# Designs tried in a protein design run: designed miniproteins, single chains, continued (3). Part 67

Each design is a single chain, and the fold is of that chain. pLDDT is the mean over its residues in the fold that is shown.

## One batch from the design tools (miniprotein)

Design m10322
Fold by ESMFold2-Fast:
Structure m10322 (fold): chain A 77 residues (1-77)
Amino acid sequence: SELEELRRLLEEGRYVEATRLAARILNADPLDEAKVEAVVEILREHGLDVQAAAIERSFRLVKAGKLDKVEVPPLLP
């Protein structure tokens, strides 16, 4: 699955590819709360709490109609 690929890329230190994949997952359907929660959980498992919180804030703006898509920060540790 794309979520397992995201975990693998983060474990391998492939942060640029992980960032691009996360953006693709989240913006295939930017209102899919379950996908946002799944990505946030993976990022928190990898110690990326600041990046996870940024994605959650961006998703709240999408739900409020203030953004058209979820903004994903660089997934660097």
Scores: mean pLDDT 88

Design m10323
Fold by ESMFold2-Fast:
Structure m10323 (fold): chain A 113 residues (1-113)
Amino acid sequence: SLLDELEKIKAEIRQVKADLEAGRITIDEAFERLSELLKKAAEVLQKLYDETGNEKLREILKKVSELFQKLLDIRDKYERGELTEEQARRELMKVFDEILSLLDEAIEIAKKL
């Protein structure tokens, strides 16, 4: 189900965050994995919106798309040397916290449909 897919994506995002915090993966690996998971989240949220017409899901989808663009901007600035690794890690942690919150909202909405 689309709900099971959202819960799986949320669990994978939490794991990537934990791996980055523990130093088990590099910041570059975290950017790649989070980018893939944000794309998957947007695809599942689009399908949920298409099936339900629920406007809160559309608002969450918009915010996830904005987070994806923010992630690409953080990565670009880091690769260009405009952000130190410490600064890039701080910005990336904010993206993790924001996406996890948005997925919690989407999951609770989907459970009530």
Scores: mean pLDDT 90

Design m10324
Fold by ESMFold2-Fast:
Structure m10324 (fold): chain A 99 residues (1-99)
Amino acid sequence: KPLSREELERALRGMVDALTFQAARLLAEGKSYEEVKEFVEKAFNVAKNTLLSRTPPELKEYAERLIDEARQRLLDGVDELAKMSPEEVRARVEAAGAR
């Protein structure tokens, strides 16, 4: 099923949120920054390919721009999490799980 512009935006937002949460969990579990970044980039690339395969031709350029912006936002988020103490990261995971 071809994605609409709104569905693309929602899907990318959901992916960034989900992968940021997974990155926080892995960091809280003691995984290295390098392992977490590799996991996030691999997972994002899989999801990116799925979204692009469902993107109608007229939205492809728009989708690629949104995907690039989302990838950068995700990597920036992982970098910020990696600067936190393990206690701070755990607190964020617990707070997100309480939603």
Scores: mean pLDDT 81

Design m10325
Fold by ESMFold2-Fast:
Structure m10325 (fold): chain A 64 residues (1-64)
Amino acid sequence: GAREAFEAVAADPEPLAAEAGRAALRAYDQGDWRSAAAHGAANHSLGTTPEVSAAGARAAELMA
């Protein structure tokens, strides 16, 4: 589900992308789905691997 996608982006090897992914996961767990989507989109923009960047984009789409 969406939480698993956010967990994947939180594990991004790029530190700034991983920070955005962790922020998305925390927002999701708090029920702030708009902030989760925004942080997921930020991870997608900063991510270094295509697979993890795609996960960030998919997580943002799931919460939009």
Scores: mean pLDDT 70

Design m10326
Fold by ESMFold2-Fast:
Structure m10326 (fold): chain A 84 residues (1-84)
Amino acid sequence: SSEEKVAKVMEVVKPFISDPKNFELIEKFLKKVVEDFPDMPVEDLERLALALVGASQEELDAAYEALKAGRSVSDVIREILAKR
């Protein structure tokens, strides 16, 4: 299920998140992504979530819009990491 995918990804990234607010933002982001892209592999969701550790709401919104615009997961991750 989509809920199971999100929970599994959050288990992988949890040790890297110090801020509970960032945890909530990433979880909400992943819920939107799995709804719009149900066929996205867990491995790609994990890569996205790890890249978004410490990300602001603005960064999360930009990543989501890029995915909706048809950009690849790898391209979106590259843009996220370029801002670090």
Scores: mean pLDDT 86

Design m10327
Fold by ESMFold2-Fast:
Structure m10327 (fold): chain A 113 residues (1-113)
Amino acid sequence: SMEQKLEEIRKLLDEIRDIVGELVQLALDPSVSQEELDKGVEEARKKIDELIAKIRELMAQLTPEQQAEVREMLKELIDLINETIEQLEKMGAHPRVVEALRRIAEDLRALAE
């Protein structure tokens, strides 16, 4: 059903939120090596790319009104990520994580258009 597809998209967006949280923890952990940081970021990026692809496929099957509802969910997530980026930059967090979060926000924005 269309309601089931909307629920599936919400769960995929929640998974993206969880991965963003993991990246924040990685950015704030002083014990993490550069190699571990790069690996963690790359793994997170691959997972998010797969989740975005799945959301795109589900969105293509929705009505225009339901797509508008998903776009609002995407905007809320983008706003959260942008706020997170600003906070991390103020804290002097590693640029590699900030760059990864910016790319995630850009990919989600492209999906919302």
Scores: mean pLDDT 88

Design m10328
Fold by ESMFold2-Fast:
Structure m10328 (fold): chain A 79 residues (1-79)
Amino acid sequence: MEAVERGVELAKQGKSPEEVAREVVATILEKYGLKEEAQLIRDDPAATAEALARAMKKYPGLGEEIHRALVEFRRAAGL
């Protein structure tokens, strides 16, 4: 999964778990064409919940894809 691969590379670069999780989520949102919501998460972490609520309302199942990507990332990172 592309988002997980990107997350693993960022973790290798010494990014915090919170920064890595945000980039994994933003990458998934971009895949769905939700570039505005993805950019909002990157620019303002405090707006992450609102951006995710809007994204999940537009695409049923997006929450499951995000959850699976974060679980896979944790396994790949040895967490």
Scores: mean pLDDT 75

Design m10329
Fold by ESMFold2-Fast:
Structure m10329 (fold): chain A 93 residues (1-93)
Amino acid sequence: SRKEKLKTHFKKVLSEKLIEELPELSQELKEEILKIALEVFEEYLDEDLSEEDVEEIVELIVKKLKEVKDELTKEKIREISSESFKKVIEKKK
């Protein structure tokens, strides 16, 4: 499935970027970020995203997480993830 491949790609790219750009975050927090971001990805699965769109979304998520890394709550992670998806989707329309 194309959607399943995109989800796998999103998970891989986000995991790699979190390790590279935010190595100071605990493994538990990185896993929580990944879980919440994947839940948000499922909400936008019908938007016909490309691999390039997914990579842009990951870059926005990581950039925003870096700005607020000292204040990361589950609600803030979900907000950042959702806003990043919306920004990329709106740019395509």
Scores: mean pLDDT 83

Design m10330
Fold by ESMFold2-Fast:
Structure m10330 (fold): chain A 88 residues (1-88)
Amino acid sequence: MKLEEVEKQVKAAKSDQEKNKILTDGLAEAIRNKDLELAKELIRLGLKESGYEDEEEFESMLEGAKYLIETGDEKLIEALRTGETDGP
């Protein structure tokens, strides 16, 4: 998956829920593929789409993505993708 493909899917999405799912799914796939460059661009795109241009939040999310790429923790990657829907 490339950034341009994710951007096209986000623009084609008809709801904020669908846009968020596309972005979080893309980020999870980038992490699973150990594609740090794509993960970085998707984090930027997600923050921009949400109206948050906070550099600290970007840095925090990027650090988390690096950690997940390094550890390959599938449970944490899945929690990122689903937004912790189980709520423990």
Scores: mean pLDDT 75

Design m10331
Fold by ESMFold2-Fast:
Structure m10331 (fold): chain A 62 residues (1-62)
Amino acid sequence: SIDDFREEIPEEEIEKLKNEILTETDPSKKASLFAALGVLAAAADEESAERMKAALKEVLAS
């Protein structure tokens, strides 16, 4: 199925990206990190994608 083409993204990689976005002060670099999160979410399995959505919601609330 199409799900066979998705990858599990380790929780620690999601956490690392979230922290990089939260600590980045350069708007251009911050935008690049958001883009990287989006690319990983698009390639992620359903469970990993949901964790990434939660992380994105946290950074947007900050």
Scores: mean pLDDT 73

Design m10332
Fold by ESMFold2-Fast:
Structure m10332 (fold): chain A 105 residues (1-105)
Amino acid sequence: SSDDIKSLAKDLFNTTSTAERKSIVSNFSKKKSLSDDETDFIFWSVHTLRTMLKTNPESKDFYLYYFLNSLETDKKKGLLKYSNKTINLTEEILKAYYEEYKKSE
């Protein structure tokens, strides 16, 4: 649900430990019956966005837009082994994470 995604994004944003963020994503994925590969996809997508925002905050809007467009392009080309449902869920998590980031400014 939208509330589940917002809660996940808030927990991920406020967690400084990479290992703890992996555990948070794993627990969420178990509730959604996602595979280990889908869990890894969500985790690394959030980690990539988090790293971009932390390293280059001046370009934050561009990085979110670029990342989401890259996922949509790869989805359309069939380069992603994941279902459209999992890709769409990942995009919603990334958007929710970015909203938590904006609140921190």
Scores: mean pLDDT 80

Design m10333
Fold by ESMFold2-Fast:
Structure m10333 (fold): chain A 94 residues (1-94)
Amino acid sequence: SRAAKEARFNELLERLKKLLEQEKNPEKAMKAGHEALGEFQRALQTAKSKEEALAAGEKQIEKLLSEVEDEKLKEEIEKILRELYELTAEALFG
């Protein structure tokens, strides 16, 4: 169970990186992605519940998506980030 969740998390991270690299400005998109993941990781250190952690994740998703120009890439990135944050919150609070 834990090993399977870790494998899924790593798979989602690699998919996220590939999607961000497809942007017109991949350097800007990758930077925004790193910042969003870093802020979520910081929020996890202070969050007291799964709901609080996911609320912080939602804010970072919105911020990252504002830096993505391609609408189809936005949809895929949002889906990946939601699953990534849910897996992380479940591992810590579930």
Scores: mean pLDDT 80

Design m10334
Fold by ESMFold2-Fast:
Structure m10334 (fold): chain A 82 residues (1-82)
Amino acid sequence: MMEELKKRAEEAKKKIEDDVNGILNDKSLNLTEEQKERLREAKREAIKKIEEAVKKGTEEELNKAVLEATRLLVSTVQEILS
């Protein structure tokens, strides 16, 4: 049970890292240093939410944290690209 939650959390964290790093490394977006820092901060907060949910030990809390993390990242990207 706990091992499965940790595995799902690690997969979610890896996806967040890969997605955010892809945006940060995309030179065509011409991101400012301030925009890059905002995205890095959102990534750190998203990962922290997932790690805290794993400590609570339920699939419901993990699913909620992944959804909240995804919404945070999408909102941050939309604000940066607007």
Scores: mean pLDDT 83

Design m10335
Fold by ESMFold2-Fast:
Structure m10335 (fold): chain A 93 residues (1-93)
Amino acid sequence: SIIEKINELAAQAISAIEKKDYEKALELVKELAEEIKEAAEKTKDAKVSEQLKEIADRLPPIVEALIEDKDYSLAIGVIKAATTKAIKLIEEA
């Protein structure tokens, strides 16, 4: 369920960027970060928890900065990379 929610939010955030709805994209990235943080709090693996928390904390400000710089392709790339890494960490926990 958490992995499905993370994938759904990432896809919606990317779609919002592609539609030039940057306000909605940033809202969805913040929701994505909160779901990753919830996954971090539910894991008993301290190292996985810390890595998930780092992804959650860093993703929204990085995406916001890239959108402000009009680097939309890199913003999409960062969302995809962070989502893939978070899911891998959750599955390997």
Scores: mean pLDDT 90

Design m10336
Fold by ESMFold2-Fast:
Formats: sequence, structure tokens, C-alpha cells
Structure m10336 (fold): chain A 60 residues (1-60)
Amino acid sequence: GEPRYRFLEDVTLRGPRDVTLRKGEVITPAELAERLGVSVTTARVALADLLAAGKAERVS
């Protein structure tokens, strides 16, 4: 299935819409893209940056 990401802390992401994701929340790139109002590619880049910063992790 789609890769899932768990947030390790509360994170506010800014785009056409601002989205606050809470610690322990699990999201797919497609779900993040829909909430932010961006492309799936942009959401994947944002998630990769959060992984690199230790603010999110991939699950399974």
C-alpha cells in the first residue's frame, strides 16, 4: 500500500492551507497533499524533510 508516516512531535505545515499534525498521527503523502492543497510530489518532499529532521518516521 501507500507509505505511511508517523509524526514524532506536533508539526504545523504551511501551504495554500495550514495544517497542524499531532504527535502520533499517521498520514499518507496523498492525505497530506489533500489537506495542504498541494501536489503529492510536494507532500512527499515535505515528508522527506520531516524524516531528515527526525520529526516523522516511516511505518512498515
Scores: mean pLDDT 86

Design m10337
Fold by ESMFold2-Fast:
Structure m10337 (fold): chain A 59 residues (1-59)
Amino acid sequence: EEEEKKKKEEGRKQAVDNWINKSNEDIQLAMKEGLSTEETMERLREQIKDLEAQLKAIE
């Protein structure tokens, strides 16, 4: 039981951390390049949606 719970939390944490870090870098780069914030956020939403699906499967 502890094993299963730890696996769940570890998987969620890893997925979130990876996605968040990549998304943050993408936003900063896009803003520096002069891309519109809305366009950059749309791209991030696509990435976040994938993460959401992963988290829902774990939960």
Scores: mean pLDDT 72

Design m10338
Fold by ESMFold2-Fast:
Structure m10338 (fold): chain A 84 residues (1-84)
Amino acid sequence: MEEERRRGEEEGRRRREEDRRLFEEHLRENPQRRENTEKVIESASYSVEAIGYFVRYVSNPEDEEAREKGREYIERSNEIDKKL
């Protein structure tokens, strides 16, 4: 049980390091693709934030701050999408 858990942790760490290196190398070879990939990730992160705020607003309709923040994040996501 303990050896199995340690082996899983070591394999997980090694896999994450390898994936990180491969991803960085891939982006380094294609600067334009890197910039576009970073924008897509940023846009996606804003969309996730917006969904979180809207879910909070739906759960508490008096939370106007959640509604406003949700709208702001959608707008930021849309602005990035226009530049892709």
Scores: mean pLDDT 74

Design m10339
Fold by ESMFold2-Fast:
Structure m10339 (fold): chain A 78 residues (1-78)
Amino acid sequence: AEAHNNLGSAYYYQGKLDLAEKEYKEAIKLKPDFAEAHNNLGELYRFQFKFDLAEKEYKEALKLKPDFAVAKANLGLV
């Protein structure tokens, strides 16, 4: 799970958005309670102006980790 999340972030910073999405989704598939991967997928969706999908992922991240300040701030932007 962690390795896929890290690969997703590496692809995101390289501008390889389709590969980033695939890796974040694989991280979530392997570990559905992975709050960080949900937040990262939300950030990817927000960057693509997919605000409804971003909101869903940020809310899931906050449900899994209520003190997740970054996800809470990000939810305020969508």
Scores: mean pLDDT 84

Design m10340
Fold by ESMFold2-Fast:
Structure m10340 (fold): chain A 108 residues (1-108)
Amino acid sequence: KEEEVKELAKEAKKALDEGDYASASGYILRAVSTGVPLNSETYTVLMRGSVLNGDPERAIKLAERAKKEGVELNSESLEILSEAYEMLGKFDEAKELREKAEKLREEE
């Protein structure tokens, strides 16, 4: 199961690098449907793919899942989440997330 999620994350990243957002979306959906615990790096890849594919709601759901699983989101993930909220017109939430991402980046 963990190996399946890792392969799906690799395929999603490859599809994103190639500009194939439709295929990336399919890999992301399959990865999240496994129910397998994901690490921070995998969440970052899946969230980025969701935003690039025009699915900000999926990026938000991925961030919520990470928090429920106790996975700490890095500054890059918070920046992606901010973009997702901006896409939904939630500018106050987006600003808060950008400020949090900036603070984390300074601590890294």
Scores: mean pLDDT 76

Design m10341
Fold by ESMFold2-Fast:
Structure m10341 (fold): chain A 70 residues (1-70)
Amino acid sequence: MSEAQELAKILIDLYDNVIKNSKNEELIKAAKEAKKEFEKLYNDPNATVEKVEEAKKKFEEKFTEIYEKL
């Protein structure tokens, strides 16, 4: 498994856990979107660690905004 695939797998599992354990609909929706994006990156043989990190930062910023409103 590539480093990009390993990172994407960790993020898929992280957001799957948010979907299963969150009671907030906005968090669940954002986590489902994040999981889909990281699943695409996991299945892309040309995905780089840089691309996975970029997507991670984007979703972390989105989740921070949601958490700050709670």
Scores: mean pLDDT 83

Design m10342
Fold by ESMFold2-Fast:
Structure m10342 (fold): chain A 78 residues (1-78)
Amino acid sequence: LVITAPELTPEDIEELKRLGIEVVEYEVEWENGKLKKVKFKAITTRKEHLEEMKKLEESYKKLEEEGVEVELELTYKP
């Protein structure tokens, strides 16, 4: 799974669920045609899928560097 867009599609969320990552909270806020805020909270029960969560963190960090408010919470629950 490669997430490069600021918004997750329903297909992306379903793919994450198949990988053992449950999206608990997802919110995107736009202001004046620009991305203002992205909120993503997820839980994984599979250690092998932590790498996919790290890729997601990297994507969101880039948005934060561009002035977007990012709220990212990733929880590992074995």
Scores: mean pLDDT 69

Design m10343
Fold by ESMFold2-Fast:
Structure m10343 (fold): chain A 57 residues (1-57)
Amino acid sequence: SSHEQQQIARLEAQLRAAKRDELLELLRNMVAQGMPYSEILEKIEEEMYARILAERG
């Protein structure tokens, strides 16, 4: 849907602004595979959370 595409585009822009290149590549690969936004968001949030815990406690 247009709304889902807008949500994906917004997430991509946020990851790019945060210079999260690895997460940006992961997001692009999941989009290319046709993964739904809800699943993409979950995977990105899990990776972001794990990284924050490892780097900041």
Scores: mean pLDDT 80

Design m10344
Fold by ESMFold2-Fast:
Structure m10344 (fold): chain A 80 residues (1-80)
Amino acid sequence: MLERIEKIIEESEKRLKEELADKVPVEPEEAQKLAEELSEGLRLMLRGVERAENLEESLKLFEEAGLEKLAEEIRELLEK
Protein backbone atom coordinates (compact mmCIF):
# COMPACT_ATOMS: atom_id res chain seq x y z
CA MET A 1 0.00 0.00 0.00
CA LEU A 2 2.73 2.52 0.84
CA GLU A 3 4.29 2.19 -2.63
CA ARG A 4 0.92 2.99 -4.20
CA ILE A 5 0.49 6.00 -1.93
CA GLU A 6 3.90 7.35 -2.97
CA LYS A 7 3.06 6.88 -6.66
CA ILE A 8 -0.31 8.57 -6.20
CA ILE A 9 1.37 11.51 -4.48
CA GLU A 10 3.91 11.89 -7.29
CA GLU A 11 1.28 11.68 -10.03
CA SER A 12 -1.12 13.91 -8.10
CA GLU A 13 1.60 16.52 -7.65
CA LYS A 14 2.13 16.61 -11.42
CA ARG A 15 -1.61 16.89 -12.05
CA LEU A 16 -2.01 19.50 -9.34
CA LYS A 17 0.73 21.68 -10.82
CA GLU A 18 -0.88 21.49 -14.25
CA GLU A 19 -4.37 22.23 -12.92
CA LEU A 20 -3.13 25.10 -10.77
CA ALA A 21 -1.34 26.63 -13.76
CA ASP A 22 -4.59 26.46 -15.76
CA LYS A 23 -7.24 27.27 -13.13
CA VAL A 24 -5.34 29.43 -10.65
CA PRO A 25 -3.24 32.09 -12.40
CA VAL A 26 -0.92 32.93 -9.52
CA GLU A 27 2.76 33.76 -9.49
CA PRO A 28 4.88 30.67 -10.31
CA GLU A 29 6.62 30.67 -6.93
CA GLU A 30 3.28 30.84 -5.10
CA ALA A 31 1.88 27.99 -7.22
CA GLN A 32 4.96 25.87 -6.54
CA LYS A 33 4.73 26.48 -2.79
CA LEU A 34 1.02 25.68 -2.77
CA ALA A 35 1.61 22.43 -4.66
CA GLU A 36 4.37 21.40 -2.25
CA GLU A 37 2.26 22.21 0.83
CA LEU A 38 -0.72 20.34 -0.60
CA SER A 39 1.51 17.36 -1.42
CA GLU A 40 2.76 17.23 2.17
CA GLY A 41 -0.78 17.56 3.48
CA LEU A 42 -1.77 14.77 1.14
CA ARG A 43 0.92 12.50 2.58
CA LEU A 44 -0.38 13.05 6.09
CA MET A 45 -4.01 12.59 5.07
CA LEU A 46 -3.31 9.50 2.95
CA ARG A 47 -1.73 7.80 5.95
CA GLY A 48 -4.89 8.52 7.90
CA VAL A 49 -7.02 7.33 5.00
CA GLU A 50 -5.01 4.11 4.71
CA ARG A 51 -5.72 3.42 8.38
CA ALA A 52 -9.44 3.94 7.59
CA GLU A 53 -9.96 6.37 10.45
CA ASN A 54 -11.80 9.01 8.42
CA LEU A 55 -11.96 8.06 4.76
CA GLU A 56 -14.97 10.10 3.68
CA GLU A 57 -13.91 13.28 5.45
CA SER A 58 -10.45 13.12 3.86
CA LEU A 59 -11.99 12.75 0.40
CA LYS A 60 -14.38 15.63 1.10
CA LEU A 61 -11.50 17.94 2.04
CA PHE A 62 -9.71 17.26 -1.24
CA GLU A 63 -12.93 17.71 -3.22
CA GLU A 64 -13.67 21.02 -1.46
CA ALA A 65 -10.12 22.16 -2.26
CA GLY A 66 -10.93 21.63 -5.94
CA LEU A 67 -8.50 18.73 -6.30
CA GLU A 68 -10.94 16.54 -8.22
CA LYS A 69 -8.25 14.39 -9.87
CA LEU A 70 -6.50 13.88 -6.55
CA ALA A 71 -9.76 12.92 -4.86
CA GLU A 72 -10.45 10.42 -7.67
CA GLU A 73 -7.05 8.76 -7.18
CA ILE A 74 -7.63 8.44 -3.44
CA ARG A 75 -11.12 7.06 -4.03
CA GLU A 76 -9.62 4.37 -6.26
CA LEU A 77 -7.03 3.58 -3.60
CA LEU A 78 -9.77 3.13 -0.98
CA GLU A 79 -11.85 0.89 -3.25
CA LYS A 80 -8.93 -1.45 -3.84
Scores: mean pLDDT 60

Design m10345
Fold by ESMFold2-Fast:
Structure m10345 (fold): chain A 83 residues (1-83)
Amino acid sequence: LEEEINRAIIDLALATLSVAAKRQGKTELAELFDKARDAIVAGNYEEAIKLLKEFIEQAKKDGDENTARIAERVLKLVEELKK
């Protein structure tokens, strides 16, 4: 149940971030969020962690501090699923 709830929270968070990025014309960030979601669905948490780190760095470079903070929270949840 705990892992299922955490996966649902991660999926909702990444979906929300992807939609927000698309809405703001940040297509590259949206693609990274979509790829991270696909990796999590496939059980490839190592790939998801890599992708999450990439878009945190990209969001910080773009000056999107709010997106970077949310992505860092999602990264922690994915790291917990990998354990």
Scores: mean pLDDT 77

Design m10346
Fold by ESMFold2-Fast:
Formats: C-alpha cells, sequence, structure tokens
Structure m10346 (fold): chain A 71 residues (1-71)
C-alpha cells in the first residue's frame, strides 16, 4: 500500500498537531476512549470532536476516531 500522494505527510502532521494540542489540554489517547458522535464523524467536524472531548468526563480520546475525522 505505497502511496506518495499526500498520505503520511499532511494528514500525519495535522493529526500530530491536533494530538499535541489535545494532550496539552490533558486528554489521553486511548483505544476505545471518547469518540465523536456519528454526526461529527460523518461531517468531519474536528471542532465538534474537540468540544465533545472537553465535555467528556474521562478526558480520553480515541486516536483512530481522531485520525478518521482529520482524514
Amino acid sequence: MNDLTGDGKSDQRDVDAVEQALRSLGFTPVKGGTKPSAEIRKSGDLGGFVRELRDSPSKTYDPDALREVVL
């Protein structure tokens, strides 16, 4: 699955930047952590996902879900 068309470059940098921001806010990446609602995932509303993370009592996020929203 070799693809040099923007894969692993812009999306990785974007995910890394968002993850750094979330970790700086005290959120921890956890498989099965806080996931965005189906509506947010479908719309790709990263801001909405961040809002849900802030509202989350667990203060954890699913890194797979984050990456899918950024993609």
Scores: mean pLDDT 68

Design m10347
Fold by ESMFold2-Fast:
Structure m10347 (fold): chain A 82 residues (1-82)
Amino acid sequence: SADREKGEAAYAAGDYKTAGEHFGKAADAGDVSAAPLAARAYSLAGDYKGAARYGAVAAAHGLSPGVADPAAFTRAYAEVLA
């Protein structure tokens, strides 16, 4: 999708916030494989609430995101699931 491609370009440029926003839009549009990419991008941007939201989507489909701070992610993930 166009959002996935924009997310990949932003991620390659180190713009993790923009990458998370575009990967998130792709995931919300049905590209579930973009959910772990959104979670990783948001965690690198320090947005652990965004990372937890898309990490929950990934986990529901048996996928795992790469997360920079496991403790902060776990707290935010628990809040999203509550």
Scores: mean pLDDT 79

Design m10348
Fold by ESMFold2-Fast:
Structure m10348 (fold): chain A 73 residues (1-73)
Amino acid sequence: MVQEKAIKIALEKGASEEDARALGHLAKAGVDDLGLSPDTALEIVREAAEMIAQGMPLDEALRLAADRLREAS
């Protein structure tokens, strides 16, 4: 499932379990609601997880990722 893969990627990038779950939910919405490929959603989540690891707040990273998902759809 794309959500589970997104959570794994975020955790591997050093995100907290809570942040990883939020990113996983966003990836699922990108596939289910926007019709994106799993690979595209996972790439956007990877970028967001890297931004969080660099000190970006979760809410800002989620907004940027959501904008990227909408642009890709």
Scores: mean pLDDT 83

Design m10349
Fold by ESMFold2-Fast:
Structure m10349 (fold): chain A 95 residues (1-95)
Amino acid sequence: SELEEIIKKLEELLEKLKEAETVEEELEIAEEIIKLVEEALPLVEKVDPEIALELEIELGMLRIAVGVMKLTGESMKDVLVKIVERIIELLKKVL
């Protein structure tokens, strides 16, 4: 399914995020993750609106973390990893 492909891509990006050595790499990966989560949202909303709302909250936290990183130039890798792990678990509940 389309959602299974998105989950697979998110798992691959999560591993890349864990290996990222610079804030610039973290930001690039986080922006790719945001795009995939935005693509997943309408698919999730069609199946489970409650999980879609939880996903929107996690997406909001990702956007805030990216904004903070851009303003400070500081890494938020550990925060990003935890948010992405929660997003993947939410998406798996819809399968």
Scores: mean pLDDT 91

Design m10350
Fold by ESMFold2-Fast:
Structure m10350 (fold): chain A 94 residues (1-94)
Amino acid sequence: GAVVDRLDRIVEELEEIGRETGNPLIREAADTLRKGVEHAQNGDILGAIGQILALIGLQLDIERDSSIPAEVKERALRLIEEGIRLLLELLASR
């Protein structure tokens, strides 16, 4: 559905930012969000919640990472925030 399609686009954008920056935290955020979507689609609610908690931790780590340019950091954090929100919506609709 539209929520899953947007989540897939957010994962792709985070993967692109991770490739361009070489930043391991942004790459981990992309993988974590992808796994969260897979868990949610498979009905593994606890697995999906675990990935949401991991994403919240990654948001804090990325925010504190002074090696990431400010514009790139803002974009990555906005994508992760949107991904968390949409993943929660996906879980709530089940």
Scores: mean pLDDT 89

Design m10351
Fold by ESMFold2-Fast:
Structure m10351 (fold): chain A 87 residues (1-87)
Amino acid sequence: MPSKEELLQRAEEVAAKLRQAVEEKGLSSETVLIALQHEVQELAREAGKPEEGRRIIAELRRLHEAGASPLELIDAALARVRELVES
C-alpha cells in the first residue's frame, strides 16, 4: 500500500494541477467537482478508508450546491484528504 507521505504528495499534486487548469482554462465548479470526486475516491480506497472518502465527496457536493467556487472546492478537498491520510 502507498505510504501516508505518498498519498499526501499525490493529493497536493492533483490540487496544484486542478488549480492551474482553473486559472488557464477556466474550468467550471461542476467540472472541478467531478474531477475531485474521482480523485478522492481513488485516494480514500488506497488509504483503506473508502467510507471516509464518501463523506468527503458528500461534503464537496454540499459546498458546490451552496455556490462554492472551483478553487474553494479544491481547497476543501485537499484539507479533508490531508485529515483522512493523517488519521
Scores: mean pLDDT 85

Design m10352
Fold by ESMFold2-Fast:
Structure m10352 (fold): chain A 92 residues (1-92)
Amino acid sequence: SELEEDLAALSSEESRELARRVLEAVKLLESPDEEKRAEGKELLKEIGERLIEEAKKKAEEKGLEIDVEEIRKKIEEEIEKIIEEAERKRKE
């Protein structure tokens, strides 16, 4: 997946920290509490923005051209999918 490729660009420790944060966000999204679900959505958004900034930084260091808008769109699509899967699991 595209998320797996982005994660492969990180160190092992950074990848583990990112995975932990995503799992925390998913647990919040699965909560029966609407306020906690809102916190989970905000956390995923923050994670997405951090991934975009890291991608920019690494591309700049390597002198590579990247389409930041395309990366942002892909991250937003993955976040939407995570939210939909958590919502579906919550209703089960």
Scores: mean pLDDT 75

Design m10353
Fold by ESMFold2-Fast:
Structure m10353 (fold): chain A 110 residues (1-110)
Amino acid sequence: SDLEEAERIVEEIKKLAEEIKKMLPDDSALHKTLDLTVKNAEELVRLARRHPQVAPLARRALENALRLIKHAKELLEKSDSPMAKMMALLLVAVANTELWVALRQIRKLI
């Protein structure tokens, strides 16, 4: 189901966020953006559990965010350069924005 997939994706996002934090333990901006991204992902699943009709929309937003976070991790695995760190932060920020937009859209439907 869309809800079961959304729940699995949130757990994968949480795991990736912790792995990225371990790679860059002193990057406070990246850590804060990852924490916000995880919070928004968990809130999307919470709303989808309460309102199963929005589960497909939540799943799509989570799949997009997961793709961006995976890309951020791959960039950091290949390089620890300042440019790679900046690009990873931008990818995570875009993922957070997509989740936040989905949350706002879902709240208008409820």
Scores: mean pLDDT 91

Design m10354
Fold by ESMFold2-Fast:
Structure m10354 (fold): chain A 103 residues (1-103)
Amino acid sequence: MKVEVRFVDSPEEADALLAEYDAERAAQGLPPGGTLVVMDPEGRPIAVVRADPETLQKLLDAMAEAYRAGVRTPAQALLDSLEKMGIELPEEVRKRLEEAAAR
């Protein structure tokens, strides 16, 4: 179960990454999807998560549970969900998500 996280600085950069990932999936004969955009509390995109649709559904379910448990930021919900799923991220990626979660 592989999850990739790539940081973005603008909505335009996020849109470009989504288009690139959709093109890669289409080239492999796969349906569109397999991406999740992570927003800051102000609604600005900070990261794009790429995984297979089944893994993303499990991530979304775990993030929804984190929100119900009182987590208020998408970055923290993502971190808690990845930890619950046993998914390890590179240290630099994890640190940047922790900084985003701290506001």
Scores: mean pLDDT 77

Design m10355
Fold by ESMFold2-Fast:
Structure m10355 (fold): chain A 91 residues (1-91)
Amino acid sequence: SLEEELQKIVDETIGLLDEIEQLIREHREKLMKALKLTQEQLDSLLQQLEHTKQTLEEWKKNPSEENLERAQQILAEVNELLARIQKALAE
């Protein structure tokens, strides 16, 4: 169902966002150097990730085709961000 697919995507995306937040907290200095980010830019990113989790939880409570499409787009962007962070941490 639409509700089940939206729940799956939201839960998966929130899990990835939590992983990204943990990696940023544990490896802040390395990520700042590797990605050429300032402290303010990393703090802004963390705030944006938290806002995104809140938005996803709202969409999960209000299932629609539009919210499913939006959640799929965010999942793709979050996967790309995680890949960038993992690459930065590997080397």
Scores: mean pLDDT 90

